Designed miniproteins, single chains. Designs and how they scored, part 77

Each design is a single chain, and the fold is of that chain. pLDDT is the mean over its residues in the fold that is shown.

## One batch from the design tools (miniprotein)

Design m2665
Fold by ESMFold2-Fast:
Structure m2665 (fold): chain A 62 residues (1-62)
Amino acid sequence: ATKVGTIGAGETKTLTGLEPGAVVQAVDSKGNVVGTAVADENGVATITNPSDVDADVYVVPP
C-alpha cells in the first residue's frame, strides 16, 4: 500500500487518477481502518474519516 496523504477527523476527501478498482483506506495511528473507498472506472474515489482522530490515507492497487 502507498501512503498518498492524511485525512482529518470528520473530513471527506476525493482522490483522482487512481487505477479503477484500487482500494483507498484511512488508517489511524493504531492501525485501525476508519474509512474505505474503491476507485470507480474513472479512477475516482471519495473517502470519509467518520472517527474523532486523524488518519493516514493509503492506496492498494487492484
Scores: mean pLDDT 82

Design m2666
Fold by ESMFold2-Fast:
Structure m2666 (fold): chain A 72 residues (1-72)
Amino acid sequence: MAELAALSAQGRAARQAGDAKGLYEVGLQALKLGDPGSASNAFGVAAQLAEKQGDEELAKKAKEAAEEAAKL
């Protein structure tokens, strides 16, 4: 419970700051905690931010992770 609440707060902060890498890390932690829905959302936002920032490597990695999480 507390871990998911802390992760949600971290995700909101990263989104507010435009931190694509931070959102990607939030997605990985959500998968580890067994929350693929939150993971898919975090990876999706990370991919959009990375693409907008010109980080093609992170955008591609986050898109792939979001698709995988969505299948769980």
Scores: mean pLDDT 80

Design m2667
Fold by ESMFold2-Fast:
Structure m2667 (fold): chain A 67 residues (1-67)
Amino acid sequence: MEEAIAGLQALGFSESMARDLVELALTGSEEQREAAVEMVGQLLGPEAAARVRALLEELRRRKEEEE
């Protein structure tokens, strides 16, 4: 959790935006997650979008392992 937030902040997101993205990864729909990654790509570029996608996927994997 904290590592994902820190990783998102390193990409230029505020703490509040990073927390919102983490919550979206854990509780949002697949459509909402894809829309968020697309938005990041439009605002920060495709490299940032790819990094965000990887961080959100890792966070989901960790949650699934805890279930």
Scores: mean pLDDT 74

Design m2668
Fold by ESMFold2-Fast:
Structure m2668 (fold): chain A 74 residues (1-74)
Amino acid sequence: MEREKAVLETALGLFYAAEDYEGAIELYEEMRKRGIEPSAMSLALVGEAYRKLGKEEEAAKYYAEAEKLGGKPP
């Protein structure tokens, strides 16, 4: 549901802003577990969280997915 997605995406941004990169990634995994498709912005935030943790290969993967979603409207 869009409302649940918006709340979780807001929380994801707040974890990232608080420099809780592990928490941001865990929340992203919870979104996926609930069947919620992340937005391009959420994928970019997850990529940045991985980059901050030194996981550059994972970061690049999520950046590519974010560009793919952001470049193509429904």
Scores: mean pLDDT 77

Design m2669
Fold by ESMFold2-Fast:
Structure m2669 (fold): chain A 75 residues (1-75)
Amino acid sequence: SHDPVELAIKAFVESDDPAIRRVALAELERIGGEETFERAVEAALKSDKKEEILELLETLPPSPLRERLIEALRA
């Protein structure tokens, strides 16, 4: 299960490098689609890293995906 979406989600959550996090989010936006968004939300909610993901989102520029992720994780 080393697909690009999974790798992007993992980099987005676990990377110590803000540049890597931005690239990961950009890749998720490029791929797009409801399934990509659902996978990101489910991975975040199922993991014990929800708070880490929310903190990471603060370092990213505003975007539609960023806003949707924040809303879903806060709900």
Scores: mean pLDDT 76

Design m2670
Fold by ESMFold2-Fast:
Structure m2670 (fold): chain A 78 residues (1-78)
Amino acid sequence: SLRDKLREAIENGDVEAVKEALREYLKEHPDITPEELLSLKINDKGETLLDAIRKLPEEVARKIAEAINELFLEYGAK
């Protein structure tokens, strides 16, 4: 699923894969807000997308946050 692809890309710190998965996710869910995306549960432990990003090295987490912001500016609901 797109959620699983996002989770795997984030867990691997693969910024390019995160961008690709996010483009597809936003295309499928055009009305989603940044808050809703970051609150998305990515595993059975109840961890959110934001929780997964927080586990990454600071530089990688920053690049992913920048990618999320850029994609929401292009594909966001407003």
Scores: mean pLDDT 77

Design m2671
Fold by ESMFold2-Fast:
Structure m2671 (fold): chain A 67 residues (1-67)
Amino acid sequence: GSAEAARRAAEAAARGDAEAARKVMLESIQNGDSAGGAAAWEAARLAEAGDAERAYKSGHQGAVQLE
């Protein structure tokens, strides 16, 4: 679900893996999960900026809100 997508993207971003976070975003969008896609997109964007810790915290918080 949306919360799982947000968590997966946050974990990828925490590792500095913006590409993996972007893949989660694309999967969510292709499956019609706009909320999960939006959360994953933000995580990927923060990871690209080099802010992996903030990306993880933001994505994890988003996942809690989506549950």
Scores: mean pLDDT 72

Design m2672
Fold by ESMFold2-Fast:
Parts: structure tokens; sequence; C-alpha cells
Structure m2672 (fold): chain A 65 residues (1-65)
């Protein structure tokens, strides 16, 4: 299923981006270089990616049925 494979690749790319953002956020937070506004913005972006990943993973499960 080409469609299923495309969705899996998209999920993997989004997870990689999320993990990079989490790593960058953690490093900046520990270094004390984040402003409250920057921290809030980065957390919001991570949350958005997590929601998109969850929706796509649900779609993948439906297609496997």
Amino acid sequence: MEELEELKKKIEELKKKRDQLVSDFTAAYNAGTLTPEQGHQRLAEIDRLNKEIEELEKKVKELKS
C-alpha cells in the first residue's frame, strides 16, 4: 500500500522534527537561554506536532483494518 507507506514516512519525519525540537528546547532551558515567550512558543509547536502525529497514526491503524 503506497498510501500507507507515505503516511508512515510522514509520521516518521514529524517525529524526527518533534524530537529535534524537544532536544533543542531542553538544551536551551538547561542553559538558561530561553525567554518565557520563546519557551511557550516552542512548547506550542511541540504540542501541535504531537497532535498531528496522533491523528496520522490513527489513520494508519484504520487503513490496516
Scores: mean pLDDT 81

Design m2673
Fold by ESMFold2-Fast:
Structure m2673 (fold): chain A 67 residues (1-67)
Amino acid sequence: DEKKKKLREEAIRVGAELALARPLTGRELLREVARRLGVSEGTLYELFGSRHNLMEAVAAEIAARAP
């Protein structure tokens, strides 16, 4: 459980770094995050439920970093 929570937090962090570097579609973001973390896209679907939910979590993280 704690490992899944940490992985989810790391996925959001990595996703934010990637999205801030360049605009990405939800599919591109999911693929790049999975690649960077060394996990399957299925693992990210298990953690977030959908590409949209991953995008929402990443957008919220970016908004939290803004002034």
Scores: mean pLDDT 82

Design m2674
Fold by ESMFold2-Fast:
Structure m2674 (fold): chain A 64 residues (1-64)
Amino acid sequence: LPESWRTPQQVHDRLETLSRDPRSPEAQQILRNELGFSDEEIEKIAAGDPEARRRAVERIFSQA
């Protein structure tokens, strides 16, 4: 998990935002600036690719 997501509430809220509306500028900013995903990865996540979303979740949790 990213350093800035220190509280369980912040982690939950950000993950919920990403899963609810990954096309939003807020979600894309989180993916790019806080999580360090590439533009290609962000595009796939926003497009609703289940594989890309699964990999993103796995990567987020592995960064703890």
Scores: mean pLDDT 72

Design m2675
Fold by ESMFold2-Fast:
Structure m2675 (fold): chain A 89 residues (1-89)
Amino acid sequence: TREEEVRRLVAEREEEIDEEAVERAVKTTGLSRETAKKIRDLARTTPGATPADIAKATGISVEQALGAEVSYSLAVMKGAVEALAEVRE
């Protein structure tokens, strides 16, 4: 299906999406790259974790955790849209 094709292309672009997600999180929250990467890893490995759960695990504020999670979700969505555009060529 197209959904399976998009998932495969997103996986192939994982490193690129990862870098974009970290950059967006740093810009949005003011956190270090190391902290942004840790939040991204927690969001990826613990689906359904709340911003409060991430804040407790990383020692940051709930507002910073929310901002980082939103940044990660936006980067993944952007990567999926770009993968879809590439498939259309």
Scores: mean pLDDT 71

Design m2676
Fold by ESMFold2-Fast:
Structure m2676 (fold): chain A 61 residues (1-61)
Amino acid sequence: SAVRERLREALSRLPGATPESIDRAIEQLERDPEGTLEALRQEGAPEDVIEELERAVEEAR
């Protein structure tokens, strides 16, 4: 639960993020964190946001 809130907050910092795109990205990060992070990087997400998402996923214990 705390991880999901952290992911949502980081994703909401992206310009043009919608509630629907954020929700989908969270689900994808939970299923395939590495592939999803790479896709976000390819889409031009800021490195700072990607690093936050990566840390939140790693701390999800």
Scores: mean pLDDT 78

Design m2677
Fold by ESMFold2-Fast:
Structure m2677 (fold): chain A 70 residues (1-70)
Amino acid sequence: MREELLKELAELRKKLEEEKAKSTDEKYREALDVVIKTIDEILADPSLSVQEMVEKYHEALLEAEKIYEE
């Protein structure tokens, strides 16, 4: 479970970096950067539970939505 989630987050991070690189929308790029940075923090902390990882990721999505909606 935990290892699968970490692999999925690592793959998602690469896809988000690719989306950021090809986007010309600065707000969208900033929103993606928030999610990417949060994934990096999750991947760097081996003490996080699956629930804590999901909570951090969800908070990053809400922050990204706020950037894009502003």
Scores: mean pLDDT 81

Design m2678
Fold by ESMFold2-Fast:
Structure m2678 (fold): chain A 95 residues (1-95)
Amino acid sequence: LSEEEWKVAELAIVQIGIAVTINALKRGAKPEDVVKALEFIKKQVESLDIPEEDKQRVLEHLDRAIEAAKAGNREEAIKHLQEAGDVLSRAADRL
């Protein structure tokens, strides 16, 4: 893969991670497992080569999803993960 192709692949991997976490939440995954997955995804997002404004928006939604998951609010966690995914999709379209 070229450096540009690798950047696209890294973004796609993060988007897949978010989608898998949403599905896990819908299927009754334990809060601690969801929080662990989101903390890992958050670390990957920080390393993405996307505009800082988009990165900050994604990280804010991931933080809100983590807090919702800790509180047992699965619906709010899913909502914030969907918002994070939408920001990443728009960032990918600008590559």
Scores: mean pLDDT 85

Design m2679
Fold by ESMFold2-Fast:
Structure m2679 (fold): chain A 76 residues (1-76)
Amino acid sequence: DEVKKLLLDDAVDAAIEELVEKLRKAKSVEEARKIMEETLKNVEEGLKDGGVSQEQIDEALARIREAGEREIKRME
């Protein structure tokens, strides 16, 4: 269902936006990495509970991690 994919993509984009805002306010690289890992865990659990396929979960988590790592590298 293309509509379900679009809703998932929108949810992932929103999660990335929230993560990036939190990372920009983090006081240290260690705090930023903790925020990123908690976000990834919460997103994975939420998507699993929502019945999203493992392939789509892996893709979503990869996108979120890439955005988080990009912001963390700017602080290093």
Scores: mean pLDDT 82

Design m2680
Fold by ESMFold2-Fast:
Structure m2680 (fold): chain A 74 residues (1-74)
Amino acid sequence: SKEEIIKLVEEALAAYEAGDLDTARQLFVEILKRLTSGEAKRKAVELLLAMEAGAPLDEIRRKAQEFIEAVEKA
């Protein structure tokens, strides 16, 4: 469900904030498997690339909000 995807994003953000990049990455693999919307997939990839690049937490939170919005609109 959309709610389950949003919960996975919140868990991935918590892992990223804790510096647990391996857990954040694993959670993103699960998120990508559950997406059916092309726009949501694009936003998920943007968020994942920012996390892999070690982007500041404020940028990660902004991109996560954009992804959640794309999921809710689908």
Scores: mean pLDDT 82

Design m2681
Fold by ESMFold2-Fast:
Structure m2681 (fold): chain A 102 residues (1-102)
Amino acid sequence: SKEEIVEKLLEEEKKKEEELRKELEKKVEEWVKEGILTREQAEVIAETALELIKIGRIIDIQLALEKVLGKKITESDLEELYKLMVENNLEKVLEIIEKYKK
């Protein structure tokens, strides 16, 4: 079903984001330890990079879901969908997606 395809896509995207966040955290800490970055520089870079990762994941999720649903997802629904995915709230994710099946 479309629901099963969507669930699998969202699980894959969540794993990709978790991996990217962990890799970034490890790399930033290594750069601070090696003296390449100050702690203050590392905090600014990490904050900026995490926001860029979030934006990138939102875009990837949008493109994947729009292909499955055949419809454009609104920015507000996409932001809520991303939040619910991070919270593992599949029931509410499916409620949002249901709006796009008509």
Scores: mean pLDDT 72

Design m2682
Fold by ESMFold2-Fast:
Structure m2682 (fold): chain A 84 residues (1-84)
Amino acid sequence: KEELFEKTKEAIKNKDYQTAFDYLAEYLVAKYGEEEAGKILLPGLFYRAMGNYKEAILLAVDSALKRFGPDPELEEIKKLVEES
């Protein structure tokens, strides 16, 4: 669980947004389950398909925060992406 969160942050810091999105997706599945993670990832899938991984990450994080409320880990991921 925590390993996926740390890997997501490391990928963002390295500006490897494709890898960051893949780790974020696995993290969301581990945290919320497959069905709920799928719903969270849906808004970002269009941007991912177009190669816009940074926007896909931001939309996935915003979707999770809207669905489950404030979360320090997701807020940290959002801040890292916005600062990169």
Scores: mean pLDDT 80

Design m2683
Fold by ESMFold2-Fast:
Structure m2683 (fold): chain A 63 residues (1-63)
Amino acid sequence: KKELEQKYVSLYTASEINKIGYDFSRELSKRTGSKQLERDAKLSRQSYEKSKKLAEKAYEEYK
């Protein structure tokens, strides 16, 4: 149980950090119109979605 809690907390934290990174990259891309920053925002979104899915799975295992 405690190991599952730690796993969930770690994955949830990573997901939240990735969300902040995605929001920042998306906003910066929107402000500049840069295609390179748009690509970076897409990669950040992919990282966020992946970590969010892992966190959700860990939560189901934790409860």
Scores: mean pLDDT 82

Design m2684
Fold by ESMFold2-Fast:
Structure m2684 (fold): chain A 95 residues (1-95)
Amino acid sequence: APLSQQEAKELERFLETNEEALEMFNLLSEGYIKLLQNLPFDVDKEAEERGFSEEDKALLREGLERLKATPESQAPQVFRDFLRDLYELAKKRAA
């Protein structure tokens, strides 16, 4: 689904201002690249080495499993949904 212009700007600012969210997005992107190359990727180990929470690890596992089940042409939608999930989690942590 297309992002509203406001939602797209909010998610872009979120990645620019939240270092942990950017690191998680980059880790999911790395895992996806490894998946496309048919290379092994242990998301739990990579997340633990970065000190991510159990909630963060769960989002990363779910994101990577969705990417495995999704055609490459639809991968941008999975990344978009992952960013929304991260943004909602960050709002809960800030409250």
Scores: mean pLDDT 80

Design m2685
Fold by ESMFold2-Fast:
Structure m2685 (fold): chain A 71 residues (1-71)
Amino acid sequence: SAAREAGERLEEDPEDAEAWFEMGLAWEAANRKTPSPALRQAAIAYYRRALELTTDPALAARAEARIKELS
């Protein structure tokens, strides 16, 4: 799965901004199935980490949009 692959990428390179973003998407999907503040905050935390690490304006914009939607 994309989440499993992203997790493996983060073990190899903890600065992989795209992998942090993909993990954020997985937490957000989990929150959509079973809504909880903990799952929402997990998704936000992963998106914020992606935003901190990325030099790609497109990825930054996507992360910011997801954070705004969940806040």
Scores: mean pLDDT 87

Design m2686
Fold by ESMFold2-Fast:
Structure m2686 (fold): chain A 74 residues (1-74)
Amino acid sequence: ALASPDVEVRLAAVKELIAAQDLARWDEILAAVERLFREATEEQLIELAKVLLTSEDPRAVGLAMRALAEAEDL
């Protein structure tokens, strides 16, 4: 799921893990999100950032800010 070649599958997997507050696989989540920065649309990055901002974890908040910055470049 997180390593899927399909952008929508990776986006759904990241959203599900964040919504479940399952951050034990943070290194894999980070890698999947960094790949999404290269492959996702502006709309997908904004939706990803919204989900990341629901987390209380400062790593997720920082990643949401990065997603918004990447969306601004599109």
Scores: mean pLDDT 76

Design m2687
Fold by ESMFold2-Fast:
Formats: C-alpha cells, structure tokens, sequence
Structure m2687 (fold): chain A 70 residues (1-70)
C-alpha cells in the first residue's frame, strides 16, 4: 500500500540521516586528532555527498507519496 511505502521511505530517511551524523562526527574526531589523511578526507567527502543525494531522493519520494495519499 501507499501507506506502507511511505513508512518504509521514512525509515530509510532516518537511517541515512543517522549514517550522515555518524560520518560527520568521525570526520571531526579524526581532524581534531590530526589523523586525517588527504585520501580519507576525500573519501569521507565523497561518501557524505552520496548520502546527501540519497536523502534528497528519498525526501522527494516521500513528498510524492504524501501527495498521492492526500
């Protein structure tokens, strides 16, 4: 059902947001310790961009589903 799809998308958004927050915290911790390599910084930046794109896609899907339910 559309309601089940909406719930699933909301859960996926929450999971992706949690992963984003964890990655940001890890990045800041490594920077504070002076342990951040150029490669690690680039990889973390690329990963964060991918997560941001995933969240954006899921949020648009959520809005579309909400319009269909309303």
Amino acid sequence: SLQQQLQQVQEQIQQAQKQREELIKEREEKKKKGEMTVREDVVMDATLSLIDAEIDFLQKKKEELQKQIS
Scores: mean pLDDT 86

Design m2688
Fold by ESMFold2-Fast:
Structure m2688 (fold): chain A 65 residues (1-65)
Amino acid sequence: EELKKIIDELAKTFAEDVRKKLKEMGFPDEEAEKLAQTVEEEIKKYFGNVDEINKKVMEKLKELR
């Protein structure tokens, strides 16, 4: 399950980065945490489809506010 481990680590890394950047952009902590969690779950769900994951993340970000 080498690919799954890579995806899990990628998901955690992206979620952490998203959380940090959202807080820096002035989003509330609660909102940043929820979005970061969503990002992690979406990445794990799509398993290795990085382009599709990125599109989903961007779509959810645009739905904020």
Scores: mean pLDDT 72

Design m2689
Fold by ESMFold2-Fast:
Structure m2689 (fold): chain A 76 residues (1-76)
Amino acid sequence: SMEEILEKFREELLKRANEVIEQAKAAGLSDDEILALVNREIAEKVQEFREKYPDLPLEDIRRVAVEVMREVLEKL
């Protein structure tokens, strides 16, 4: 289902965001620099996902990205 596809996307985004946060913190980056890197990675993954599922509403994809970013902000 489309809901299952979106849930898989959320899982992949969260995993990637957490990897970026861990690497950036280890490198001594500021919270603002970490947020910029996470935003870039999420944007790249959103583009890949849109290309794979062109019929999915952009608003649903954006909602997932916003939910992931919210969780990222809670960890900084």
Scores: mean pLDDT 85

Design m2690
Fold by ESMFold2-Fast:
Structure m2690 (fold): chain A 102 residues (1-102)
Amino acid sequence: MEEVERLLREAEEAVRRAKEAIEAGDVEAAKEALDRAAEYGARLAGLLADPEEAAEVVERIFELVEEAKKAAEAGDKEAAKEAVEKLEELVREAAERAKADL
């Protein structure tokens, strides 16, 4: 329980920093924050009871992170924010499932 809550807070903080960096046009800061969001999101997904479900969630996290990075590099703030919002939602869903399965 405490581990899920800690990882969720870390992931949400990374997502917040990614959104701020995207809005500021700071591509390097956005990439760093997205990498941290992926790290904490993957750790959260690793707490899921089903290893196959965990692997699918991890794959989706990396897909959204790559989408957000490419959009940020292209200067497409709207596409980058949309990808980050989908990532945030996926991370929250993974945390809720991990809590329910404990």
Scores: mean pLDDT 84

Design m2691
Fold by ESMFold2-Fast:
Structure m2691 (fold): chain A 77 residues (1-77)
Amino acid sequence: HHMQEEIEKLRKEFEKYAPPSLARLAVGIVKTKKMLEEGKVKDPRLQEKLKAIIDEMLSRLREINPELAELVEKYLS
């Protein structure tokens, strides 16, 4: 419930600094990281796979839009 509203606000915030496609990628990174931290992913192998995917997506985001990547990293800390 509240998570969906927070994700929508985050998407709109990122869209101020990036095209919708990149903003969606940034939201996906934050959402997945938060799910991992909240223990919503129970399978340890899936946790490691998702962590690797986040690292890859964040690396690609840094290449395309370093300013957005810095903003995303702030939300991940």
Scores: mean pLDDT 78

Design m2692
Fold by ESMFold2-Fast:
Structure m2692 (fold): chain A 79 residues (1-79)
Amino acid sequence: MEEIRELRKKAKTFEDRVEVLQKVLNLPEEYREDIRKLLEAINAGNDEVAKKIAEINQTAKSPEERVKAIKELVDELEK
């Protein structure tokens, strides 16, 4: 959506980037900490995480599917 594109251009802080990603993935607020951990991994140079997030956004058809995929990705990072 156009609003998400504007937010992406204005995202200057880490929190702004978390908000943009949460809106793109349409995830519940309870998963915002998981999104934060994923962005921390990307900032640390884990390009694989960024690719997986893009794939989840494209393939997941419901918020429930996105939640499951994000949880699995976070679990892989925390193991």
Scores: mean pLDDT 71

Design m2693
Fold by ESMFold2-Fast:
Structure m2693 (fold): chain A 83 residues (1-83)
Amino acid sequence: DLKEFLEKLKEYLLELKKKGEEALKKGDKETAIRLYEEISQAPLFVEYLKSQLSSVSDDVREFEKFAKELAEEAKKKIEEIKK
């Protein structure tokens, strides 16, 4: 079920964000960067998913918005850490 799959992906991305924040609190910048880099790739997966579908549902569009917003936050965090 695509909807259940997208819901689990959302949970996965949020867990990566939480782990990245925890790594930063501990001063583990390398782990934080790797986790945020993984989040930043989420929009690329959405583009792949859309290419495999005969039609794009509202669930896919909502997930795309979520993934893009989270990826932009992750990119900003990476830039802040790399200072």
Scores: mean pLDDT 85

Design m2694
Fold by ESMFold2-Fast:
Structure m2694 (fold): chain A 78 residues (1-78)
Amino acid sequence: AGLRGLTEPLREFHAELDALVAAGLISEAEAARYRRRMEELTRRLGGVSSREELEALERERERLRAELRALAAARAAA
């Protein structure tokens, strides 16, 4: 149950990465690194026991998404 509820955001993130690779904005190797980082954060979310830990991991996922968007925007502008 814990990880199942988190899979939809993970699927959306993977779809974003696939779209960025298809657009030529990031490499498959870069996409694979972002996938692994988000999967690790999602796995940790399934194991949290405190609200503070949950909020910290959710903030880290938001930072990862922001990092990806910033990279894509920089590549698109170049």
Scores: mean pLDDT 78

Design m2695
Fold by ESMFold2-Fast:
Structure m2695 (fold): chain A 80 residues (1-80)
Amino acid sequence: MAEEVLKRARELARSEDPALARLGRAVAEVAEIAKELGDEELVRLAAKLLEQAERDPSDAEILAALAEAVLGIAKVIKEK
């Protein structure tokens, strides 16, 4: 699961759409942290962000902001 999410996020990070590229970069980092922590819920959250962007790309800006917020929280959790 985590590896597939990471692969999809890395592909999205190469998008010509700046918001989708930002989302892809943030989700890739979240997936890396989730893999290190073994946290399946964090992997599922990352996957849902990607799935929503694929379903409706017009949400890319808000999804990127949400992914960046999740990444910030995940970094704090990793350090405890």
Scores: mean pLDDT 83

Design m2696
Fold by ESMFold2-Fast:
Structure m2696 (fold): chain A 61 residues (1-61)
Amino acid sequence: DAIEELKKKYEIFLKSNELTPEEKEIYEKRYEILLKLLKGELVPQEVEDEVRKKQEEIDNK
């Protein structure tokens, strides 16, 4: 299951403490989205938009 594998990968990254604070924030948001998807809950567009904005800010620095 691709979502389950991504969840495990994000868990490892978040726990490894190898991410910058900005990267951790983005991966935390993505991890929450993956958890909601695994539970069969739809992620609000607002949350997805926030994740995208933070990603763009990181990419543009």
Scores: mean pLDDT 68

Design m2697
Fold by ESMFold2-Fast:
Structure m2697 (fold): chain A 90 residues (1-90)
Amino acid sequence: MELLEKFEKKAKELIEYADRHTPEEVIEYARKVLDEMIKEVEKERPDLKQAINLLKATRVAVEIAARRGDKEAIKQILEHTIKNLKKLLE
């Protein structure tokens, strides 16, 4: 539960960051935030291979969307990932 709330907060911060920054800055920030999320899941719940793989796929998708300057796609990708993480993390 705490892990999910932390990820929802970080995802919201990333969406807000994307509204105010350049594509290059958003890519760098997204890498940092999503890498932190991945490491935290690997540390606390290493057996959740599906959640780790979902976050890694999300990282790639967000970088592609950010490179295109597609802020709506970033939001949709992150919202979809958080919804799926809720099912995996309970």
Scores: mean pLDDT 80

Design m2698
Fold by ESMFold2-Fast:
Structure m2698 (fold): chain A 75 residues (1-75)
Amino acid sequence: AAARRAAAEAHVKAGIQAFLNGDYETAEKHFRAAIAADPDGPHALTALGLLAEVYYEKGDFEKARKYLEEIQARA
């Protein structure tokens, strides 16, 4: 439980660093890994929002919308 949450947190932090460096592909992989590590945890919601931002920056508005809809479904 704590180990899954820690892994998700580490992936979110790594993804944010990649995103800030303009490495959207690496950011996307880390955010997806964060969701996979702890899908029911708070970091999964954070990673979904950050994935939406990655796709928005890439101009993929359909994928951005999909991740925002997943956040709404979990609320």
Scores: mean pLDDT 84

Design m2699
Fold by ESMFold2-Fast:
Structure m2699 (fold): chain A 82 residues (1-82)
Amino acid sequence: MDSLIEQAKELKKQMEEYGQKAIDALKAGDYETYGKYLKLMLQKGDEGMDLADKAGDMKTAGEIADTRDRLFGKVQRTRGLS
């Protein structure tokens, strides 16, 4: 059980790192790299939420979901989408 929570937290960290790389690529006009890191961000977020849910840690699952939504919101704002 503890190892699932640890894996979920590591996946959250990876999601945040990929999200930042996606935003940086988007600001640089590198749409290919942006698409790659956006996909990885969403994938790591989904995996982290699934592991936290399986561990019964609703707080960690909610924190990952909230962070994913905030990162996606930052991506949308960087694209000029409101």
Scores: mean pLDDT 83

Design m2700
Fold by ESMFold2-Fast:
Structure m2700 (fold): chain A 86 residues (1-86)
Amino acid sequence: ELEKVIEEVIELVKKGDYKEAEELVEEVKEKYGEKAQEEILERVRRAVLGEEALELGREMDKAAAAGDAARGRAVAERGRALLAAR
């Protein structure tokens, strides 16, 4: 059951639905406890970093082309938040 939920979260991430994936992880914490949440977060984090890294790269390129320093900083902070999720 837990493994099936983990696969479902990864599918959401692959579809780019990071918000739904995050909500499902919180539901797992409520249902299976903190240890199960940590296991899912580790697997989801790896999948999120893969997809989000591509998106962050594109957004940083757009910010640089537009000369938008504020947007570039916001993208960098988002990257830090993803990496800091331990």
Scores: mean pLDDT 66

Design m2701
Fold by ESMFold2-Fast:
Structure m2701 (fold): chain A 73 residues (1-73)
Amino acid sequence: MQGQIDQIRRDLDGATTAEQFRQVSREADRLSEELRRLAEQNSGGVGDHYRQLAEEADRLSNEAFRRALELER
């Protein structure tokens, strides 16, 4: 899972078009939903770890979406 977040960060850093930012946003949002489901299925430190990763993926999704909107205005 961390590797997928790291890849999304690289994709975000390399994005230059509104469409690329939208694709990154969709992928990060999908990963965030998967991680939230894993957090619900786990407790303690494992659940906390998945929640932290989900929050990070959600932040990346929001950043990519915001940057896409700025380029479309």
Scores: mean pLDDT 84

